# Designs tried in a protein design run: designed miniproteins, single chains. Part 100

Each design is a single chain, and the fold is of that chain. pLDDT is the mean over its residues in the fold that is shown.

## One batch from the design tools (miniprotein)

Design m3703
Fold by ESMFold2-Fast:
Structure m3703 (fold): chain A 76 residues (1-76)
Amino acid sequence: KVEELEKKAKEYELLSTSYRVLANIYRQKAAALEEDPSKEEEAKKYRELSVTYQNLADIYEKKAKELREEAEKLKA
């Protein structure tokens, strides 16, 4: 089942990359909104989304690495 582990690792790598892109987009949106004091609440929401997606990116990156290591062990 090495191929299944490698496939799952690749899926998690893609998820990690996608969440990292989303985190960056929301970080930039929050920064732009912070220029306007009337949008403080909206800016805070995008900051929270940025942190959430960054955490998800880190989680899936770790899961992908663990699956890659498991696949390597099975290759002898």
Scores: mean pLDDT 84

Design m3704
Fold by ESMFold2-Fast:
Structure m3704 (fold): chain A 81 residues (1-81)
Amino acid sequence: MESEAAARIVGQVLLVVGAVLDYELGLISREELAAVVREAIAALLEVERETGADVSGALATIARLAEEAGLADQAALARAA
């Protein structure tokens, strides 16, 4: 359970990192990046609900990445989670 939760958490952070890079390279739209961020936040909250794992660090990382990419709304959503 713990190893599965950790893998899911890391996986969501890496998905957001990859999406930010794709966005900065012009491979995806801002809307597609925003969708990836929202989906990652929802997935992290699901991991927290199912396993009780601490997702606060991952949410803070995603908020920072979203803010650096100019997605203030998505950064605020991650911080409110």
Scores: mean pLDDT 83

Design m3705
Fold by ESMFold2-Fast:
Structure m3705 (fold): chain A 92 residues (1-92)
Amino acid sequence: GEEAITFVENLAKAAKDNGGSVEVKVEGGTVTVTASGLTVTQLIGFALQGIGLGLDGYEVEVKIEGDTLTITIGGLSEEDAKAAAKAAKDAV
């Protein structure tokens, strides 16, 4: 749970620092963060970190559209998913 929370907070902060936007959605044990305004280096870095979470046992989907990264992380408790969403929202 902690790794996913830290990841979505860092992603949201990077988008905010670039003047982009952040959208956060929670459905049960799944959190989806859509972050825009990312640099190519940030897109690659966060996509690879998201894949790393998938290797650690989370259910991860990564989507890149232009300067926008959408990460969906499942396999969380509902409490951890809500905490991750709150961390992302509070980062902006």
Scores: mean pLDDT 83

Design m3706
Fold by ESMFold2-Fast:
Structure m3706 (fold): chain A 90 residues (1-90)
Amino acid sequence: SAADEEARKLYEEIEKVLNEILASTKNPELKMAVQAALDNIKSAVQTTDKEGFLATARSSLETILELAKKYGDKKTAELVEKMLEKVDAA
């Protein structure tokens, strides 16, 4: 369906951004949170509907955003905020 295609494209964008963050961050807590987000969001897109996928993506990205803000990682915070805007528009 069109909804499934939109969810897949959004997932691919999220995966790309999270992998970029994972490659660039030196913070071990942020690395762990990003890896958990990658695993959870991948599971959600494979096992749930669009609404469940969006809810999991939002929750996971919000967790990463709070950690990025806590540690002053402005680049990660900006990337995650942009991705949350796309999730909210979906």
Scores: mean pLDDT 86

Design m3707
Fold by ESMFold2-Fast:
Structure m3707 (fold): chain A 66 residues (1-66)
Amino acid sequence: SAGQQISDKLQQAVQALQQGNQQQAQQYVNEALSILEQSGVPVDEQMRQSTFAVLQQHAQAQQQAA
């Protein structure tokens, strides 16, 4: 399903951020948002930036919780 593919890409982005690979994380975020856009959800620059920022916070929180 599209939702599962999006979740998988976002999880890969979080792992890339945890490994310090910001470029790879950005690629996964763009792929996830592309799937959302193809599913009929409007995607703009604000959503891209907000999604990346949320994932950065999530990745940092997971590292600090471990």
Scores: mean pLDDT 79

Design m3708
Fold by ESMFold2-Fast:
Structure m3708 (fold): chain A 82 residues (1-82)
Amino acid sequence: SMEEESKKLKEEGEELIEEGLKLTEEGKELIKKGEELEKKYPESEEAKKKAKELRKKGIELEAEGGMKIMLGSSLKIEAESL
């Protein structure tokens, strides 16, 4: 039924939003760790390289998290339209 489909979409949307928020938070923490590493060891090429890798990984997690939040929000809106 449309009611069962609506409930499923809402639950899937909520799970995607929760997962996306977690990934976004993890991404922000990695970016912050990279920035702190560069500030602590400004003359270290090794620290700069590791900071760049942490920032890249953090950005990728934030992007993935953002996509999941958008998809989850879309599913919840679709459920409201049924």
Scores: mean pLDDT 89

Design m3709
Fold by ESMFold2-Fast:
Structure m3709 (fold): chain A 62 residues (1-62)
Amino acid sequence: DKIELADKAFIAAVSEKKISVEDAQILIERYVEGKSYSEIAEKYGISRATVRRRVRKALEAL
């Protein structure tokens, strides 16, 4: 239920070309793993503002 729902939601968002696979992974790290925007930004080599923007766009696509 939890894992399969997350997987399907991410697949749907990526299939709509609204977010990339990277954006889908950022969503997992934020909402499944509970990582902060700063931690995600460090991991992906992008700014916290970019992480926040991508998370918002990905959530809008879900």
Scores: mean pLDDT 71

Design m3710
Fold by ESMFold2-Fast:
Structure m3710 (fold): chain A 73 residues (1-73)
Amino acid sequence: MKEELEKKEKELEKKIEELIKKNEEKGGPFTPEQKEELKQIAEGLKLAKLAEAGDPEAQKKVEELEKLAEELE
């Protein structure tokens, strides 16, 4: 099951990169709202690493942050 956490971690990294690219295409700096969401996504990456260490609470937090990352787009 550790592989699932690694996949989520990489998905969050890809979402961050995609957000940066879309922001450049829209021609503006990140809005305060986008920065807040990016912060939560970055925190999700940390939680994903903790979840790999066997923290079930961190696993649930990663799923919640993944949904937030999807809503940002």
Scores: mean pLDDT 67

Design m3712
Fold by ESMFold2-Fast:
Structure m3712 (fold): chain A 78 residues (1-78)
Amino acid sequence: MSAEEYEKLGEEHYKKGEEYFKEGKYEEAREHFIKAAEYYRKAAELEKDEKKREEYLKKALEAEINAGLSLMLLGLEK
């Protein structure tokens, strides 16, 4: 796979994470955000342009933060 193909997979899983999060399905949201982060990190590994690599790593970090938020909200669920 190319960096762009991994970016697309990361975006697809990030979008699924957002959809599950909106539905209050925080466990499923977390799983998809974790997968998004994994794919963005794979994109960064293949990317030769330093600026694009940093952008992919930033997206991975954002996905990791949202996975952590999903886990926190699971503990706060009424």
Scores: mean pLDDT 85

Design m3713
Fold by ESMFold2-Fast:
Structure m3713 (fold): chain A 63 residues (1-63)
Amino acid sequence: MELLEKAREALIAGDYEKAVELFEQAVKENPDNPEAYRLLATAYEQLGDTEKAAEYRAKADSV
């Protein structure tokens, strides 16, 4: 399963909740992928969870 690609498709489709779930799975598999954290932050921002968005953006900058 290509979690990152599925997550990007969900994000493009506007399925932000699904995108969050898939990106969270992707970062658990490969926690050293800063792009996945950045996209996860974007998905949370679209859901209105600015606190989680800021948290994951900081993680992306730290990896």
Scores: mean pLDDT 80

Design m3714
Fold by ESMFold2-Fast:
Structure m3714 (fold): chain A 55 residues (1-55)
Amino acid sequence: SELSEALERFFRLASAEEREEVARLLEEATKAGTPEAMREAFERILERVRRLEAE
């Protein structure tokens, strides 16, 4: 739910390039196939959302 909310806000603020970068992070986490990788990707996405909102 938090990830979905963060992605929705990110989508509204982000350019296509930034959305592609987030998709890449999720793809790498999926390729790793571990809960830790997914959690790390989630944290990085939240960090990017915070930076966009702070700018």
Scores: mean pLDDT 74

Design m3715
Fold by ESMFold2-Fast:
Order: structure tokens, then sequence, then C-alpha cells
Structure m3715 (fold): chain A 81 residues (1-81)
């Protein structure tokens, strides 16, 4: 999925910059695109999961941690099917 991959690249960029709010917006878009696909790319889902976990580890903001946790759960559920 080219669209999901582009959002994932943007999420990684914003995460490196410490902009977790923008990183989460792109991760949310990536996971939503993958969820809409009949056979979502598992490598991209694993990358979403990894980046969401990294944001949880790096921020103490409860709203950002909650957003990252929701994205993590969505990616994990898609990987389980």
Amino acid sequence: SDEARKHLEEAEKFLKEGNYEQALKHLQRAVDILAAEPNPDKELLERVLSLAQEIIDKTTDPELRLQASVIEIKAAVLLAV
C-alpha cells in the first residue's frame, strides 16, 4: 500500500523530530488505510505497532499515550487475523 507507506514515512520523520502529535496523526491514517485493505501488508502493520510503542515509551503526555495505545491495539488486531 503506497498511501499507507507514505504516511508511515511521515510518521517516522515526525517521531525523529519529537513531534509525537503529528507522528500519531500519520500513524492513525496508515493503520486506517491498512484496515480497509482485504490483505493488509503485515510488514507495514508491524512498523505501525513498533512506532506506536516507541511513542508510548518516549512521552508522558496521557492523551498522546492513549492515542498511541489505540493505534497499537488496532495494528495488533490486524496482525492477529
Scores: mean pLDDT 88

Design m3716
Fold by ESMFold2-Fast:
Parts: structure tokens; sequence; C-alpha cells
Structure m3716 (fold): chain A 75 residues (1-75)
């Protein structure tokens, strides 16, 4: 089970970096893109199966949602 975990880790990092950049730049479109990717990651984790991946995807989505709320308050 190599490719799925590596892809998940790469995508998780990309999504979190994208969300942090969106907050720094006050970029609403970039944040919406990060949220969409975080939701897609969670859906992929739920389909592919091990519970630790689902928990990690949920944590990533939660972090992105918190950053989105922070951005919304600052806009």
Amino acid sequence: MGAGIKLFEEKSKEVLELAKEAVKKKDKELMEKALKKAKELLELAKRTGPEPLIEKAEKVLKEVEELAKKLEKEL
C-alpha cells in the first residue's frame, strides 16, 4: 500500500500550504480551492479505507476550515 499513502501525504501538504498562503495573501479564491481539495482528500480517504487516513484527512479539513473562518473575519 505505497502509492495511495504517498499521494495522500503530498496532497495533504499541498492543501495546508495553499490554505496558509490564502490567509497570508487574503485570497478568497485560493482559500475556496484549498477547501475543495481538502474535501476531496477526505472523500478519497473514506473510499480507500484505513481509519488513520480518514482521521488525518478530517484533521486537515478541520485546519483548512479554521483558516477559512479566520480569513472571512479579516476580509
Scores: mean pLDDT 78

Design m3717
Fold by ESMFold2-Fast:
Structure m3717 (fold): chain A 82 residues (1-82)
Amino acid sequence: SKEEEEKLKILAEQGIKQARELIKKAEEAKKKGDEEKAKELAREAKRIAESVLKTLKSLQNPDEKLIKEAEELKKEAEKLIE
């Protein structure tokens, strides 16, 4: 239904915001020399980004902008894990 798709889109947008905050915290941890904490935060951000991508790609009308944002966040998280 349209209502269900709107709810899933809102959840995806919230997930993107959460992943961004986690990446920011991971970058801050890395700057402070806490490499283990940075990797933990980045792994959580990657998990959220992957979940968001799965949700967005399952929608009848996929939001290409949100998909691109989630893919970029996944790539940023992967760089911080490595």
Scores: mean pLDDT 87

Design m3718
Fold by ESMFold2-Fast:
Structure m3718 (fold): chain A 81 residues (1-81)
Amino acid sequence: MIFEKPSAEEQEEAVEAAKEMEKEINELIKKLEEKGIDVSKEKERFKKAVEVIRDPNASQADVGVAMVELAVLKTVLKKLV
C-alpha cells in the first residue's frame, strides 16, 4: 500500500488537506465575482498554489509555502466579502 512510502503518502495527504481550503476559497471567489469585485490576481495566486501542492515533483518546502499561500488568500478574500 502507498501508506508504506512516507514521501508519496505525505504528498497525497497534502492534496487531501488542501481540498477543504480550495473549496472555501472557490466559494469566496464566486461570492466576490457575483458582487462584481475583481479577484483575477487572487485567482492566479490560488491556481499557482494548487499546482504546487498537486505537483508530485514539488519539494516539501514548496508544498508548505503553497499551503501558507492558500491560508493567506482565504484570509484576504474573507476581508473583501
Scores: mean pLDDT 74

Design m3719
Fold by ESMFold2-Fast:
Structure m3719 (fold): chain A 55 residues (1-55)
Amino acid sequence: MVSGVVPSLSEEAQKKIDEINEEAKKKLSTAKTEEERNQILREMLKRQDEVVAEE
């Protein structure tokens, strides 16, 4: 599977989501607890939702 492309989003929105994912990935690599991981994931999802809402 080559996946990772969201078919309904613009290239600009996809780029923003990719940046959000990269930031979350960096934070996740430093997270030591499941609670920290969950907080990072929630923040990532919230930011992604904002990008989608901007459309």
Scores: mean pLDDT 75

Design m3720
Fold by ESMFold2-Fast:
Structure m3720 (fold): chain A 65 residues (1-65)
Amino acid sequence: SAAAAQAAAEAAANRARELARARTGSDDVEVEVQIQGPSTAGATARAGDLEVTVGASAETVAEIG
């Protein structure tokens, strides 16, 4: 459903942003989100030279790149 896909996207984006902030100490983080399925999404956070990619589904939220 659209709600499940949005929840996955939000979870991925939030986790990617958290990791980027934790590693850089900066709040200036750009996050790109991609819906990948009805309940799955990925997010890539960039801050300076740092790039972190997180995947999310109903079962998992994990750094993948």
Scores: mean pLDDT 78

Design m3722
Fold by ESMFold2-Fast:
Structure m3722 (fold): chain A 66 residues (1-66)
Amino acid sequence: MVEEVRQRAREAGLSDEDVETVARFVRLLEALGLPDEAVRSGGEGAIELAKAGRVDVLRQAVRDLE
């Protein structure tokens, strides 16, 4: 799933740094034991936040989940 989300983020035109931030968020969702559907939805939401220039919100979510 993480590699699929990375590929989707790259296809969406995100920078390498933003792609890795999205991937880190998805890895944390997987580590929390969330179901596959929730992890995919979280990854899609993270890509949309990054596309909107709201990567700082995603970085905060990553810190809160660590």
Scores: mean pLDDT 80

Design m3723
Fold by ESMFold2-Fast:
Structure m3723 (fold): chain A 60 residues (1-60)
Amino acid sequence: MTLTQTLSSSLSDSSIQDTIDGLRRIARHLMRQQGHPDARIDVSIQRDGDKLIITTTGTP
C-alpha cells in the first residue's frame, strides 16, 4: 500500500514534522482496516520545487 500526500513548502519544518507523525498514525489505521494491523509503515519526504511530497508505504 502506498499513500501520497502533498504539502506546501511554505510550512515550517517543525510543523511538517508534526504533520508527518499524524500521517503515520493514519496510515497504521488504514492498514489495520485492510486487515494488516502489524504492517510496517515507512514515510519518505521529498522536496520538489514549491511543494513537499510525502510518500507513506504500508507493508503487510
Scores: mean pLDDT 77

Design m3724
Fold by ESMFold2-Fast:
Structure m3724 (fold): chain A 81 residues (1-81)
Amino acid sequence: SAEEAALEAEILELVSEILSTLSEEEQKEFNRLVRELYAALEAGDRAAAEETFARIKELVPEHAELLARIEELLRRLEALR
């Protein structure tokens, strides 16, 4: 839907902002964790998704505010299904 696409686009923009501030090694780890988060969400594994998101917060604590926005957008995206 248009609403789902808009939420996904905003999440991607925020992820891109975080990535632009990271070293190559940090970007690699961040992208790995984002893929694990996506897989957990697709599987409906809430516990795995929460654990992976906590690891992302630990990796980039300077971006706690951007991550909080991403978390809210992900919750809204899940609510549309």
Scores: mean pLDDT 84

Design m3725
Fold by ESMFold2-Fast:
Structure m3725 (fold): chain A 62 residues (1-62)
Amino acid sequence: MEEERKREALERAVQRIRDLVNQGKTLGEAAREVMRELKPEYGASEAFRIAGEAADRVAAEL
């Protein structure tokens, strides 16, 4: 249940970071915005983990 929700959040985080980078933001700025968006829903530790994984995926594609 929680794992499926986290997987969906990761997929959306990857897309959000790519969109922000395409708008001219740095990877770090995009990751921080996504972490901030996820923090209220998943808590600080999980938000940091998901945003970090998403940023790593986007960095590999750049």
Scores: mean pLDDT 79

Design m3726
Fold by ESMFold2-Fast:
Structure m3726 (fold): chain A 69 residues (1-69)
Amino acid sequence: LEEGVRLAEAAKEAVKEGDSISASFLLTVGIVYAREDEEMVRLLREGLRAINEGDNEKAIELLEEAARL
């Protein structure tokens, strides 16, 4: 949980800086570490999808939700 939250925060900052490559990497790592937390994994996967679709606003919203877990 703690590690997933930290990676979600880091990915959110990367999205805000326009660094989608770093954000995608951080979320991929976060999904692996959070794999036992279904809600965290769901939010991180949806955030990664939003980044890949270019929807940075939705990605930030989802990652803020993940960081509050």
Scores: mean pLDDT 80

Design m3727
Fold by ESMFold2-Fast:
Structure m3727 (fold): chain A 108 residues (1-108)
Amino acid sequence: DAALADLVTAALAEAHAAGAPSVEEALRLALERLAAALGVSVEELLDLLAERAPVSGVAASTLELIAVALGRVDLARRLHDAWLRGDRAATRAVAREIARLALEALKA
């Protein structure tokens, strides 16, 4: 989805421009901004990204970036590999784990 890709790119650029003191804070600001633009909560946004990941390369790539920002390069790689194989069940399972960890990190 080109519109979602543009929105994600804009949210990340604006979080960086805001001078976030850490990668976690930049991620939090980007997710809050993207959720606000879509009229949903951050939890709803993460659920949407996880559900869409098996059929949306933008959703999958966004979750890969989230996993990297959380220090979970292993999950980003696992999601990428599952996506490339067309393994929808594996993609969804990894995507849901990334979304869960993102919510836990943002609540800490």
Scores: mean pLDDT 78

Design m3728
Fold by ESMFold2-Fast:
Structure m3728 (fold): chain A 114 residues (1-114)
Amino acid sequence: MSAEEARLLDEAARLAGRAAEALRAGDYEGAARLAREAAELARKAGPAGLPLEAVALGILGLAYLGAGDLEGAREAVEELRRVREEARRAGDETGVAVAEHLERELEERLRAAE
């Protein structure tokens, strides 16, 4: 991992933390914006960013559900599925486990919301 990749991961982690705080406060729009930024930075960090990208996408999906945006939540599930397959190809067992868990949680919540 390069120094640039490490910096991208550090910033992505800070944004994901802020997104989680916004989500807990009921600021779903702020949480979604911060979570998208976190996911983009984690993705730019390459394979090492996959677990953090999954966490950010999970927060994004929960923010969409809190706002009543079921389509946005479904898109977050599709992105988590992509991250899970990328993590599997990279041999990242943590990334696979995190993405699978968040995909299942969001799918269950989506079924309850329908």
Scores: mean pLDDT 90

Design m3729
Fold by ESMFold2-Fast:
Structure m3729 (fold): chain A 57 residues (1-57)
Amino acid sequence: SVELAVAEHDAPEVVAEIRRLLAEGKSREEIIAELRRRFPDMSERSIAAIIDVIEAS
């Protein structure tokens, strides 16, 4: 989707990590916690939005 392409362009490392954690069977809450640990400048809302875009694709 266009939304996924935009996320991959703006935050490719974040998208790659979310995909990896989803493939490992991590929950949404675990993914958000790990991404906030690695990318402290990202909000929980932004991470959740990227997860939603990936899951919709």
Scores: mean pLDDT 78

Design m3730
Fold by ESMFold2-Fast:
Structure m3730 (fold): chain A 64 residues (1-64)
Amino acid sequence: MTEELKKEADEILEEAKKRIKENAPVSQIVGLILRLLGLGIESEDPEVREYFFEKVKEALELAK
């Protein structure tokens, strides 16, 4: 439920952080960010949606 979705968001963000550190292709990093955004948009729970959007913002700041 909510905790499992938040865990999934954390795992996707950690993968994005790893890819950024490894200088992976931009397409791979963007793909992970889009996955976070998509899951956030599809979430009916406002708390879960906000959590995913925070992870998207963090990934975008790290990709600068």
Scores: mean pLDDT 79

Design m3731
Fold by ESMFold2-Fast:
Structure m3731 (fold): chain A 77 residues (1-77)
Amino acid sequence: STPEELLEKIKKGLELAKELGIEKAVELFEKALELPPESEEAWKLYMEGMGEIVLAIDNLKKEDIEKALKEVLEELK
């Protein structure tokens, strides 16, 4: 992946984490945005943030997940 692709992924992850109220994922993505996108640390923080989202999604109501995903996808158009 290019640095530009990682930056875009982190931004999308941050928006999703904020919509879902997953504070740990928000913190991880914000830290990743402070680092150069070509750094291994930025990639690790992005992966950790995505892991927190996956864990939280398993515990969310289906309706809340569908709403959050729709809002993020609309912003990505």
Scores: mean pLDDT 77

Design m3732
Fold by ESMFold2-Fast:
Structure m3732 (fold): chain A 72 residues (1-72)
Amino acid sequence: SRAAALRTIVDNMVANFNLPDQVAQMINDYIDGRVDRLTPQQRALVDQLIDVMVNNQGFDALQAIIDQLVAL
């Protein structure tokens, strides 16, 4: 159920906040346990992004992490 809830959040962010497909893919790979597809730095940033999403820490914090993931 948590994985399904996180996927719904990711799908909504792609649709409504123009979340880049590459970042959506990284989050889905992390949720599915396919962490071998991510570098250690990408994994750390995705973990932080999920924490921001789950704890509702605000759009600015979320966007900052997305920008870092895209820049990698």
Scores: mean pLDDT 76

Design m3733
Fold by ESMFold2-Fast:
Structure m3733 (fold): chain A 87 residues (1-87)
Amino acid sequence: HPFPPTSDKFYELVLEVGRLANEAGQALGDPSLSEEEKRAILEEVKKRLEELLKKALEDESLSDTEKAFFKGIVDRVLATLDAQLAA
């Protein structure tokens, strides 16, 4: 089924991905930060996203469908961060 059921844990995880993506975006847009500081923040966001994905995949209260969709969301954000680091 393409649409996962709504669960509080799934929503909390998606919101946390959004917060991490926003942190990376704010760092990239901050003129007071050096390129080294921006890179360090993006690398930290990537590490936190990878940890969050691991925790989600280990969560027994999430369905296999929710885990698959969450992995897709995280993979897309990681790809976007990698593209920004390569620019």
Scores: mean pLDDT 80

Design m3734
Fold by ESMFold2-Fast:
Structure m3734 (fold): chain A 93 residues (1-93)
Amino acid sequence: AKEQGEQAFAAGLEAFHNKDYELAIANFDKAIALDPSLRTGALYYRGLAYYELGKYELAIEDFEEALRLAKENNADELAKELEKKIEEVKKKL
């Protein structure tokens, strides 16, 4: 399951870079389900994909959960980026 989670995360990143945001979301969902250690990164990129699709409330939910996890893990730079992303998305609502 862990290796499959890592493969799903990689597939999600590839889809995201190809601007296939629906496919990216599906792969990040799979990555989270298969490997909880990928959750912070997968939530961050899934939130970005939701933002690109105009699904702002879902983007905020993912960024807020990723922010909570980033703060728990003392990932200060990621936490600052997530706070900026949340403020940016809230301006669209």
Scores: mean pLDDT 87

Design m3735
Fold by ESMFold2-Fast:
Structure m3735 (fold): chain A 96 residues (1-96)
Amino acid sequence: EEEIERDVLGALGLIAATVTLNAAKRYGAPQEDIDALEKVRDEFAKAINAGDYRKAAETLRRGAELVRGMTALPQEDRDASARTFERLAEQLEELA
């Protein structure tokens, strides 16, 4: 709706991806999973910077699927992170 809402959603998405990435590293996730999540964060940042909110939402949904498969993370943490990505994607889709 407003520029500030877009900026806030972009910031929250980057925070969520960074927090999840740091948790994955702390719990010793495979390098393949860490690399994939780093790509999700990078692609999300690029989409937000380009004003492509649809692509940003698609990137977070892919991140949610990736996180749900990260067996190194406790199930509760996986579910919380994936749901955060999914909720942010829903809000970004409303702005597209």
Scores: mean pLDDT 86

Design m3736
Fold by ESMFold2-Fast:
Structure m3736 (fold): chain A 72 residues (1-72)
Amino acid sequence: SSALIDFAVRYLRTAAARGVSPEELAEDVRRFLTNTLGVPEEEAERVAEEVRRLLEAGDVDAALQLFRDAAS
């Protein structure tokens, strides 16, 4: 659902702004992709690791776009 993905992106952006760690946000992304969307675990782990790297670099918009693309 596009609305569910939009909600998840908004949640992640808010959590990042509040100082939730890149590691915790990447794990939230991995769990959402696997448990909610049925993305294969190997793909979800790869996406989560790249999201973590982008968040550690301060590139929140790139991290959220990567998540959105993987969730579609």
Scores: mean pLDDT 87

Design m3737
Fold by ESMFold2-Fast:
Structure m3737 (fold): chain A 76 residues (1-76)
Amino acid sequence: KTARILMPAEELAALSPEEQERMARVLARAAADAGWTAIALPADAPEAFREAVTRAARAAGIAVLELSAEEFRAAL
């Protein structure tokens, strides 16, 4: 099952690197606790946040699905 992030890229970019990393870890843990096997991220999210989520998800055994901004909005 695929989880999604509902935070705009602009707001993510306004967060400090530590806050982005913490949010990524919380998301990965929540997905793992819920039994999800994948997390969906918009491709236009800030690179640092995308990398942080990818690292946290990988550590939790969860796949990351990269969706274009258009695909992500269509899935909402």
Scores: mean pLDDT 69

Design m3738
Fold by ESMFold2-Fast:
Structure m3738 (fold): chain A 79 residues (1-79)
Amino acid sequence: MTDAAEAAVLLANLLTKERGGAFGAAMAREPSAEARARAERAFALIPKDASDDFIGILIQEIARGAAPEEAVARALAAE
């Protein structure tokens, strides 16, 4: 799995705990430091009242390999 794909899975797992959804997935091995840092940074940038559309776009952009700040900006522009 690429670090971008790992970051997207980690972000989805963080959002599952915070928002109570079914985004979570099992990790076969320890995520890379880069994947973890990207997921945590993206999660920290999410507004508390973010829509489900915002969350969906954010996860897709992170999976594509976008930087967390870019992913958040694109999700905000699409909301």
Scores: mean pLDDT 71

